# Ledger of designs, part 66: designed miniproteins, single chains, continued (4)

Each design is a single chain, and the fold is of that chain. pLDDT is the mean over its residues in the fold that is shown.

## One batch from the design tools (miniprotein)

Design m14418
Fold by ESMFold2-Fast:
Structure m14418 (fold): chain A 72 residues (1-72)
Amino acid sequence: MFDFSPELEEELNELAERAEELADTDPEEALKLIEEMLKKAYEKGAMTKEQYEYYMKQLELLKKGELPPLPP
């Protein structure tokens, strides 16, 4: 697993909780929060480019109402 600062971990956890809370009431906003989390994690080195590209592709499929493929 990637090692990152407690502050980044806290920010990512807060965004994850908000996205989960919004998933049923405002799924479009939930997807935006997930995209923000992915960009933040990638820019801070908490995930690889391959993982980031995979998850971004998942978000695009979810926005289209399609089931995402298995992770690489």
Scores: mean pLDDT 69

Design m14419
Fold by ESMFold2-Fast:
Structure m14419 (fold): chain A 74 residues (1-74)
Amino acid sequence: MSLEERLRELLFEAVRLLAEHADDPELRAGAEEVLTLVDRAYQLLQQGTPEAREEAEKLLEEAERRLRELRERM
């Protein structure tokens, strides 16, 4: 899976969590944090440098970890 595909998947999952759990402040806060990491990764990917792609990959890995933790709490 490419970084762009991983970013898109994370974005869709985080948005879905926000939509399904609008009344759960803890899940909403966690999903918003994932979206913040995804946005930062997107900005880095737009720079187009190898160094920016490596940093974006690390941010996506952190977002994936946080999203997994949120799902485990559900």
Scores: mean pLDDT 83

Design m14420
Fold by ESMFold2-Fast:
Structure m14420 (fold): chain A 89 residues (1-89)
Amino acid sequence: MEEAKRLLEGAVEALRKAVEAYKNGDFSTAASYATAAGILAVAAEILSNDEKTKKVRDKVLEAMRAISNGDYEKAEKLVEEAEKIVKEM
């Protein structure tokens, strides 16, 4: 669980940076952070198959889609939801 939690914490941080970069019009930086978040979330699921890890992974992937669609409000909400789950792990 420790390694999976650490990876998910990294994914949430990367997503927050992606949303911030996207809102500032830095699409290249936003895409890089969103990609990093996805990689970290998938890696966490490989290490841990528990329900909380799956929920965080799903929210990270949905937030990445929201970012790609320009829906930063939805992305911010999903990041907050993912962060709350990670803190409860």
Scores: mean pLDDT 82

Design m14421
Fold by ESMFold2-Fast:
Structure m14421 (fold): chain A 110 residues (1-110)
Amino acid sequence: IEEGEKAFEEGNYEEALKHYTEEAEKGDAYAWLNRGYVYFKLGNYEKAIEDFDKALELDPENALAWYLKGEAYFKLGNYEKAIEYYEKALEIDPDNEAAKKNLEEAKKKL
């Protein structure tokens, strides 16, 4: 994960994906979450959602994973699902200001 995080910070998304894939295959929920976020940054929202789902299978109380899944659905134009997952993130972490703002924005799109 440390090597993957360094690659991500340097903008080397290909190297970050490689390292996170190796760690995710070892069953690390955090590696699934981080690989999903790299796919999100690359604009591959469908793959990001798949990886966030894997992270949530291992750690269903991860508010960040719910929030990022909502963000990915928002980017895909599925505002109903974005609202659902932002609300899930806020149930776990009610002080998440980004989730509150993006929930309001998604509701305006309906």
Scores: mean pLDDT 86

Design m14422
Fold by ESMFold2-Fast:
Structure m14422 (fold): chain A 68 residues (1-68)
Amino acid sequence: SEEELARRIAERTGVSLEAARLALKAVLEKGEAALNEEIAKEIAEKTGVTVLQALLALHEALRLIKRL
């Protein structure tokens, strides 16, 4: 489920579940194109994580999706 994937992203990267859900949604909608500073900045602004943490969450989301 998407919620299970979001939990794995949060556990792996240390970001909040809210940040993990936004990162997963971006990757599901845009694939590799989601791995950019603009999307990472939007996630950071909405959730309070750093841009670097948001980028790590986006990379982890893509890694997990590619294994499906």
Scores: mean pLDDT 87

Design m14423
Fold by ESMFold2-Fast:
Structure m14423 (fold): chain A 69 residues (1-69)
Amino acid sequence: MLTEEQKKIFEKTEKLIRSALKKMGLTDEQIDKVIEAARKKAEELVKQGKPVTSSDIARAALEAVAELL
């Protein structure tokens, strides 16, 4: 379960990722898959007792973009 602060970090990072990927020409479907991968990474970090950072979320998104290419 994400804390209120972790949810805000995720929401801000999601907005930036969606904006960047849309400008790169990715489809809404591809963007949704990238965001889903980033969300799963955040939940995994919480389960491991690790902090959720914007860098971890951005890295998971970048890895998901590479898988779609």
Scores: mean pLDDT 78

Design m14424
Fold by ESMFold2-Fast:
Structure m14424 (fold): chain A 97 residues (1-97)
Amino acid sequence: SLGEEALELARRVIEAADRLAEKSKDPKTRQKIVSLAVAASILLTAASFSTGEERRQDFEGAARVVDELAKIAKENGDEETARELQEISRRVRELAR
């Protein structure tokens, strides 16, 4: 179901962010990664229980947060994690339709 896919995407974001945080040496960057991962997870979890326009907004919000994580991964030279996060963001936007 759409809700089950949203929760699976939340799990994937958390796992990707955990790997990215472990590779980051700067404590402030690690804190930002964790905060963004938590925000994306909250929005994807909300989308799994919401309907209509609220669900669309939750998915769009989650995609924007995942895009920020992908940018951090790219800036850190972690092209694999950046690509994974970009694919997650794309799928999240598809679910918003």
Scores: mean pLDDT 88

Design m14425
Fold by ESMFold2-Fast:
Structure m14425 (fold): chain A 68 residues (1-68)
Amino acid sequence: MVLSEEELLERLKELEERAREITDEAVLKQVQALLHQAREALDAGDLETAQRYLDEAEAVIEEAFKKA
């Protein structure tokens, strides 16, 4: 299921907020790179690519928080 542009933008903001709590610099850089790619995809109107990068970023954030 492809989310709307508004839902993807909201999800991006939520993941950016969650990423601020990451204390591991390497993990933070990885998440920031994925969120940057998602932002670029949204700006280009590529919602499927944006969703994929947001899914990847969320998985990395979730793994970091499971160990926190």
Scores: mean pLDDT 80

Design m14426
Fold by ESMFold2-Fast:
Structure m14426 (fold): chain A 61 residues (1-61)
Amino acid sequence: MSAEQTYKEFPDSPHAQTALGQQHLRQGKYDEAISYYQKALELNPDYSLAKEGLERAKAAK
């Protein structure tokens, strides 16, 4: 597949996955938050907000 086709997958956005992780973290759903942050890092390993969120979620468990 070309990169152009990948960019049309909005649900796979690192930003969207990180936002979902933050929502679950605020609700005390740490396992769900970790899953969303890991998904964001699979899409962009350098995404700082997801790295920070993952560390916070793991520390809260």
Scores: mean pLDDT 74

Design m14427
Fold by ESMFold2-Fast:
Structure m14427 (fold): chain A 76 residues (1-76)
Amino acid sequence: MLTREQVLRELREARARDPAGTREVLRGLAEIALRSPDPELRELGRRLLERLEAGDLDGAIETFVEILELERRRDE
């Protein structure tokens, strides 16, 4: 099972290879989160979009990992 640090590292490596594609994937995931009935997921999706619009891809990746951690906790 991948740790948070391992997921962050692999996402940063993916960004180094294809920053435009990584940005587009994160944008799509933010849009899905914004359509969630969960207000916490909607807030994280909003933060993810704001960071992408600001060109802060590092912050966007960190926010995406927070979304994954929240979803993982709810699936338990």
Scores: mean pLDDT 76

Design m14428
Fold by ESMFold2-Fast:
Structure m14428 (fold): chain A 73 residues (1-73)
Amino acid sequence: MTPEQQLLLRKVASAAVLLYNGESVEEAAKITGLPREVVEAIKAGDRERVLSLVPPEHRAAVEQALAAVDANT
C-alpha cells in the first residue's frame, strides 16, 4: 500500500474503534479527520457505502477491518 492508502486505512479502522467505544459520529470525524459521511456509513454498518468512498486498491483491507469490528459488536 502507498503511505496515503495506509493512512486512510488507519483512519477508517480508528473511526470504527471509536464508534464501537461509544464515541459520536462528530467526535470520531474530528479525531480521525475523515469526512462525516464516511464515519456515518461506518456507524450504519453500510459496508458498500464505506467501500465506495475508499480507493479500490485497499477495499479488501477496509472490508476485513469492518468485519473485525462487527465480530466484536
Scores: mean pLDDT 72

Design m14430
Fold by ESMFold2-Fast:
Structure m14430 (fold): chain A 68 residues (1-68)
Amino acid sequence: MLSQAEKDVLLQEAVDRLVAAGATPAQVQAATRAIVDVIDAGEAAGLSLAEVRERVRATLDALLAAAA
């Protein structure tokens, strides 16, 4: 099970990348919801922190590519 601190770090890293890419507050909110869903799905599937981090990274890369 992922700790709250581990989830907070994953979310903060994601938000920092979105803000650095010039995402609007509304885009950050929508992306944050998608990332929370990825974290929750990974935790429910029993994935490790490293595996959840990779899925969050892949989701961010896809969201940033779609916004380009």
Scores: mean pLDDT 81

Design m14431
Fold by ESMFold2-Fast:
Structure m14431 (fold): chain A 65 residues (1-65)
Amino acid sequence: MLEEAVRLYVQAEHLGVEETKKIADELLKKLGTPVEIHELRMKALETLDPNADPEELVERAKKLA
C-alpha cells in the first residue's frame, strides 16, 4: 500500500492531477516515515508513465483510500 501511494503521488505530480495527489498525500501521512517515502519516491521516478490516464489515476486513488 505505501509503495502504491508513493507511485500515485509521483505520477499525479508529474501529470498535474491534483485530486490524486491530495488523496495519495493523505495516505502517505498515515502509512510511512519520511525516510521510507523518500526511498520509494526515488524508485517511482524510474517508473514514471508519461502516457498515464489522469481519470484512471483518480479512480485508483479513490479505491486505495
Scores: mean pLDDT 75

Design m14432
Fold by ESMFold2-Fast:
Structure m14432 (fold): chain A 64 residues (1-64)
Amino acid sequence: MEELKERVLPGVETLVYKGKVDTAKKFARLELIKAGVSEETANKLADEIVKEAQKRAEERKKQL
């Protein structure tokens, strides 16, 4: 799971940084499903990944 999260996170963070949170969530969900994660688990992990990406994007913006 951590390995999949690390693969998906950079793309999600980029989309979140651009303000495309809904797109980031859909991207994360689809990438997890493609990697063999169940839809239910993918939805939960996608929410977690997006939340983490939002914190990282906000921190990055505040330090610029």
Scores: mean pLDDT 78

Design m14433
Fold by ESMFold2-Fast:
Structure m14433 (fold): chain A 59 residues (1-59)
Amino acid sequence: MELEKAAEKMKEGLAKEGVDASFEKALEKIKLIKKANELLKTQSPAEVGEKIAAELAAA
């Protein structure tokens, strides 16, 4: 619970100190998750999953 949140913040701190590429990948995944949540408001989960998969394949 709290340990998982601490680990998430540590990952971000480590990315800032020495792992710039890892930070970019994390940001891209967060954007995709946000897009999925928005699409779920207007489309079915199956359709949202397919659209997110297409975005991942394009990236």
Scores: mean pLDDT 63

Design m14434
Fold by ESMFold2-Fast:
Structure m14434 (fold): chain A 68 residues (1-68)
Amino acid sequence: MSEAEKTEKIVKKAIETLKKLKEEDPEAARTVGRIALGELRRLIEEHKDNPEVVKILEEAREEIEKIL
């Protein structure tokens, strides 16, 4: 499995988890979402030489921002 495929699976699962958390506890979802956005920014910087991974992370960032 490629690095991009691994990243996509991880972020998709994280987004699904965040959506469920928002239904159960919106305040906790906002806190977790903000932490996730910080981690995504770190990962984008870490993987800036890999455009496919950066694109997946940027799309995940936009999805999380829409949820919050």
Scores: mean pLDDT 82

Design m14435
Fold by ESMFold2-Fast:
Structure m14435 (fold): chain A 80 residues (1-80)
Amino acid sequence: MESEEKNARLLLKALDIAIENYRKVLENPNTPPELVERYRRALEQLIAQAEKMAEKLKDKNPDLSEEIRTAIERAREVLA
């Protein structure tokens, strides 16, 4: 469905932005621990949404599902 593919593309963009934002707060020694935790939780929530989207697209659009799974792995590496 066009709406699901559109949502998936927006989610991929959101994941890339969230990964970069989390890296920036980790690199800044002046970032309060509470703010680091907030960005970490936001990224974890996006990963959960991405996993659900990948499952929905598994049969309909396997290429897009794999693209989402690759993005999830990048996000998990940043959280490690």
Scores: mean pLDDT 83

Design m14436
Fold by ESMFold2-Fast:
Structure m14436 (fold): chain A 55 residues (1-55)
Amino acid sequence: EWAELAEFVASLSPLERAVLNERLADPEASNREIARRLGVSQATVSRALRRIERR
């Protein structure tokens, strides 16, 4: 389990990892709020989360 999780996290870009960390730290934050915190567009956050969940 941890090996699979580590492999998955290693496959994420730095941006995707940052988006995932923001979502886990504040599950109620909107994609737009996460985008503001990271200095990216909301579309970028949405795409990153979709890629992570698509897994």
Scores: mean pLDDT 74

Design m14437
Fold by ESMFold2-Fast:
Structure m14437 (fold): chain A 107 residues (1-107)
Amino acid sequence: DAAAQIAELEAEVRENISRIKDEAVREAVRLMVEAARVVTDPDVRVAALTVAAAMARQAVEGAAPTELARTARAMADYVAAHEADAASGAEAAELLRRAAELLEAAG
């Protein structure tokens, strides 16, 4: 059930965001969640939220912001290539690129 999986991923990300020490990293993860909400394709949304949840967890564990930035850029490319609605895909990809820029500035 995609809806149940999306709800679980959003809850996991929300919990982990509050535990991220770096404000820029926390903002970057929040932008990734916003990007996932913009996409209209359920499979792309699940993929984006899965990546956001993994990044939030890794950020809490002290992963380097520059490594997280590379993941955000890869996700921007993925969303741009796979999202069915071109306008939503472009908006989501832009949010993900902004997340990557914040992460690079934090590193």
Scores: mean pLDDT 85

Design m14438
Fold by ESMFold2-Fast:
Structure m14438 (fold): chain A 69 residues (1-69)
Amino acid sequence: DSGRRLAERARVAAEASTNPEARKLFEEAARAAEAGDLETAKRLLQKGMSLLSDEEREAVAEAVAALNG
C-alpha cells in the first residue's frame, strides 16, 4: 500500500534528520500516513524537507532511496 510506504519513508527521513523541527514533522507525517491521511502526510513531509539544509536534504533523500523492501 502506498500509505504504508509513505509512512516508512517518513520514518526513515525522521531517523536521517538531525533537525529537531524537521524530525517532528516527519514523525507526524508517518502517523498521518498510517492513519490513511495521505494529504496531511505529504504536506508534512514537504514542510519537513523545506526546513533542511541542502546537505541534510541530500542525506535524507539517500536514506529514503536506499529503502528497497
Scores: mean pLDDT 81

Design m14439
Fold by ESMFold2-Fast:
Structure m14439 (fold): chain A 70 residues (1-70)
Amino acid sequence: MSLLEELRRRLRELGFSEEEIERILRLIKAGDGVRAGMLAAHLGLQRGLSVEEAERLGRLAIEATREVLA
């Protein structure tokens, strides 16, 4: 399974809307891993994730971006 698909699954499990997921994935597909990670972490914090959980989610988005660009 790709990191992009793993990220999509995790975002759904965490209760992110399809609109929010699509916003994050568009940044990843555009190669903007920093903005994708920041958006995922910010939305995660708004959902009540801990800082550590939000940071892990942001890191996964950056890693998924690197995989897409490779």
Scores: mean pLDDT 85

Design m14440
Fold by ESMFold2-Fast:
Structure m14440 (fold): chain A 55 residues (1-55)
Amino acid sequence: SEEENKEKALELVKEKIKNPDDSDAQAEAVELYSKLSEKQKKELEEEAVKLGLNA
């Protein structure tokens, strides 16, 4: 569940970065990200860097 939540948040953040005009994806990404723990947020940033996302 936590791993799935992290993967979902990462995918939505990735979509938001590629499609800034997608307000629904942007709002959902913010909502999911805000529900993550501090540790999950840090892990998400590291994972995003590995995928080539400049955060």
Scores: mean pLDDT 69

Design m14441
Fold by ESMFold2-Fast:
Structure m14441 (fold): chain A 62 residues (1-62)
Amino acid sequence: SLADRLAALEDRRARLLAQIRAIQAKMKEKGVATPDEIKELDALTEQLIAVEREIRALKKQG
């Protein structure tokens, strides 16, 4: 259903935000960002933007 699909996307959004915050916390604790951590944050941010775009599209439909 539309509601189930929206709930799945909102769950995915929450998980992506948690992953981003976990990496940011690790970087803060170390006092340094590695190229791999920056690349992972960029990839997660792109996924977050895509998920948020889908959520907005679905909310407009119903």
Scores: mean pLDDT 86

Design m14442
Fold by ESMFold2-Fast:
Structure m14442 (fold): chain A 62 residues (1-62)
Amino acid sequence: MDADVEVALLIIQATIAEKAGDYETAAKYYRQAADLVERTYGPDHPLAQELRKKAEEAEKKA
């Protein structure tokens, strides 16, 4: 599967979970997306940093 498509699907799943109030599940998907972006584009990529921040915010709400 294309990494860009996989990242997009993980972000969609995270946002669905977040909207449902399932912050634990949202955090897991954001972390998986961040890890994939880091492995594909590098840890300094802006999207990787943004997704880590979203995961931390979701964890705080869980």
Scores: mean pLDDT 82

Design m14443
Fold by ESMFold2-Fast:
Structure m14443 (fold): chain A 70 residues (1-70)
Amino acid sequence: MEEIRKEALELLEEARKEGVPERTVEGAKKAIESGNKTLSLAALHELLKVVKNEELRKRLEEVYRRLLES
């Protein structure tokens, strides 16, 4: 669980560099740092809607899947 959260937070910094809006990144960060599975999944799903980089998208989908099945 903690390892998945750390990876998700690292992907948020990459999303910020790729031009995802600051408000979206901040909202996702708060959700993931809360430790709440439902909020974290919702935040990752919102990121997947706006991320255009294919490699970052694949990494976010993998983190989403691992969190969903945890």
Scores: mean pLDDT 81

Design m14444
Fold by ESMFold2-Fast:
Structure m14444 (fold): chain A 81 residues (1-81)
Amino acid sequence: MKKEYLEAAEKAIKLGEEYEARGDLRKAAQYYTLAGMLYEKIGDYEKAARYFEKAAELYEKAGDNMLAETLRKLAKEAKEK
């Protein structure tokens, strides 16, 4: 149900923030990507786009430019819904 997806997204965001603070950019990006996907499942496309863009920035900083481009495309698609 929507509530389970919301709780999972909030937990993913907190883990992403913790890994980001520790300098583990790839792990942080993975958790923000998960949060974006969970927000898509509940129809919150604005939050989905926000977390996909945040994940893209972190992948770019980590040198994962192809993953960053993929996440930016997902963010754009979410904004168009």
Scores: mean pLDDT 86

Design m14445
Fold by ESMFold2-Fast:
Structure m14445 (fold): chain A 64 residues (1-64)
Amino acid sequence: SRDDRIRELVKRVNEMMEAIEAGDYEKAKKLAEEMKRKLGLSDDQVKQIMGSLLQNVTGKPVEV
């Protein structure tokens, strides 16, 4: 990808990660929709990114 496209993707992913860390899943979903629209990603690609971010943020739940 072009450097501009990579920078935009990284920026959007960071914004989504911050929203997830804050527990604002509604904002994270809206950011995912914007990323899909602006970067031309498929629903499956957006789901994969969201799943990876959720695993990274919640990857050590202390629940028994």
Scores: mean pLDDT 72

Design m14446
Fold by ESMFold2-Fast:
Structure m14446 (fold): chain A 55 residues (1-55)
Amino acid sequence: SMEEAQGLLDSGKVFFRSRRYDEAIAAYEKALELDPELEEAKKNLEKSRQALAES
């Protein structure tokens, strides 16, 4: 559901702020499985992948 996707987006943001990039990526990917049009999750997923690659 959209509500579940939003919850996963919010969880991903918390993981990202904590520098837990693998967990952030997993949360954003799950959010996009539930809502493929969730633009914020797409942007944050790419940021998380980039941050992980630079770590």
Scores: mean pLDDT 85

Design m14448
Fold by ESMFold2-Fast:
Structure m14448 (fold): chain A 66 residues (1-66)
Amino acid sequence: GNEEALKEVKEKVEELDKILEHTKDYEGAIEKLEAIKRQVEEKYPEAKEALELLEKKIKEYKEKLE
């Protein structure tokens, strides 16, 4: 359900944030987050909070490029 999706998303976001601290590859991170978002939308259609977190992180990473 939503709690499981949210936990998975949080863990993946934390891992990406740690990688980005060294690589600064925000373009690659955005692509990965968009892929995760599609998977979550299909697997957990009720996971609104997880989807909102992913969308927020995608926007944050895009702001780093601009």
Scores: mean pLDDT 81

Design m14449
Fold by ESMFold2-Fast:
Structure m14449 (fold): chain A 57 residues (1-57)
Amino acid sequence: SDIYLRLLQKDLGASEEEIAAIREAVAAGDRARAEALLQKLGLSPEAARHVVDVMAA
């Protein structure tokens, strides 16, 4: 969800470009890339998987 990503962006201090890259990875079905990008922003592997699951729903 776009709202969830915006809230996460504010919490993590992520750039618009970083959020766009995560959106593109999820849209392409590249869950591993989306999870890696989220982990680079400071999320744990478990939290990154949860975010991707929410975005893919």
Scores: mean pLDDT 78

Design m14450
Fold by ESMFold2-Fast:
Structure m14450 (fold): chain A 76 residues (1-76)
Amino acid sequence: DSVQRGLAAGKLSEREKAVLDAIMLLGGEATAAELAKVLGLSQSTVSRHLRRLEARGLVKRVRDPETGRTLYVPNA
């Protein structure tokens, strides 16, 4: 569902910062499963945070050309 709030490019939550930091720790791209392992969270929890970050333009989904899997990268 779309929300009016969230596109203001406001301050990141600590959880959102942790997700972005974990992507950088993993070499600047990661699957939701890898992020879940690094952060000690469930994959569903991580996917929810990634969805919020994507909606804010802070990460984007990229198809891995080698595996065909969905990767998430920081959208600087």
Scores: mean pLDDT 74

Design m14451
Fold by ESMFold2-Fast:
Structure m14451 (fold): chain A 58 residues (1-58)
Amino acid sequence: GEGEAAERGAAEAAEAAARGDSKAAQTYSLKMFEEGGPAAGDEAERAGARAAVLAGTN
């Protein structure tokens, strides 16, 4: 779907970051950057970091 790819990429990056797998999270960001351009990669990285922080709350 139109937003599904970005949402799925962000979810996978967040899940990897939550597991402490920084390398996998970075790989997802780089792949989004490669396919969707700098904005997509930057957004995936930010979404992953944000979700990891929120998941770690309480």
Scores: mean pLDDT 62

Design m14452
Fold by ESMFold2-Fast:
Structure m14452 (fold): chain A 65 residues (1-65)
Amino acid sequence: LKERILKTLKEKGKPLSAAELAEELGVSQSAVTKALRELEEEGLVASFKKGKTTYYALTAEGVAA
């Protein structure tokens, strides 16, 4: 799942929410949220808030992976 999230973020070229990633990947939002937290801990994605929604973007390391 983590690899698919990284690929989707690279292809879209923009930050996405967990809900948007769940829709694109056809998986549960809870599974995506868990994978995103692990990717953020690994330094491959960074999170930021816009209003009430949390978005996730690739880091330089995430692009290289």
Scores: mean pLDDT 77

Design m14453
Fold by ESMFold2-Fast:
Structure m14453 (fold): chain A 120 residues (1-120)
Amino acid sequence: AVKLTESGGGTVPAGGSLTLSQKVSGVDFSQVSIGWFRQREGEPLEGIASVLAGTGGVLVSGTVAGRASASADVANSTAYLHLRNLQPEDTATYFAGASSLDPSKGGTTTWGEGTQVTVT
């Protein structure tokens, strides 16, 4: 079973930076795609970035372009979301979803518990 361990949430001042991390276990990390999502109060779930762990390929949503990046550390099976120049509007619960790219496993996504980020 895939297991995600979150860290890096908390309260930051406006204009500040924060890095969220997800340790992934129970799967070959090089065969995993990590999607980063957030949910602001009263708003739908929003995709913000993704990374393909094995290739380092990254996509970032236009909503956070220039303020977010994603990376993966295959040796430590950890994915990162780097956020900069945070504004009060970035206050949300942030989630990571891990999907196996192994064709034998099917298209199953495991979700992390979520991490609160508050921008004051």
Scores: mean pLDDT 81

Design m14454
Fold by ESMFold2-Fast:
Structure m14454 (fold): chain A 94 residues (1-94)
Amino acid sequence: SSFKEEAIELLKKYSKSAKEELKKLKEEAKKLNDKKAVDAVDAALKELEELEKETLEEIKNTSDKTKIVSLVVAHALRMIGMLTDIRLMLEKAK
């Protein structure tokens, strides 16, 4: 497969994993009766859908392999940041 196809596949795989983890955090937040954390998950899911669309469009519109790597890495770091923020929000509520 092309470099661009591998990058898109990896981005989609990471996005899918992040969304599944966010859904698990939402169920944990519901059990803790933490409405703020539930709302934060819903906001993060919406933001990830928008960022995935934007990142995929940028990857499709460039032939620069270095730029493609940077886009995928930036997207992955944003996903990790969202997951970390919500996890620590839940821990603070205990």
Scores: mean pLDDT 87

Design m14455
Fold by ESMFold2-Fast:
Structure m14455 (fold): chain A 65 residues (1-65)
Amino acid sequence: MATPEQKERLLKEIEELIREALSLPPDVRQEVMELLRQARKAIEEGDGDRAEEYIERARRLIEEA
């Protein structure tokens, strides 16, 4: 179970990645936003590990763009 502190940290990371995604091409932006949406859902469900996986995938797409 994710702690309140972990949830706050992960949500902050998602917000930062959303801001980075806004500068990307529309196709890559859409993929990143979908991954971040799934990460947020995982946080809401208490699954921090799944949220981290989606966040890592989003970061990789941003890095490759």
Scores: mean pLDDT 82

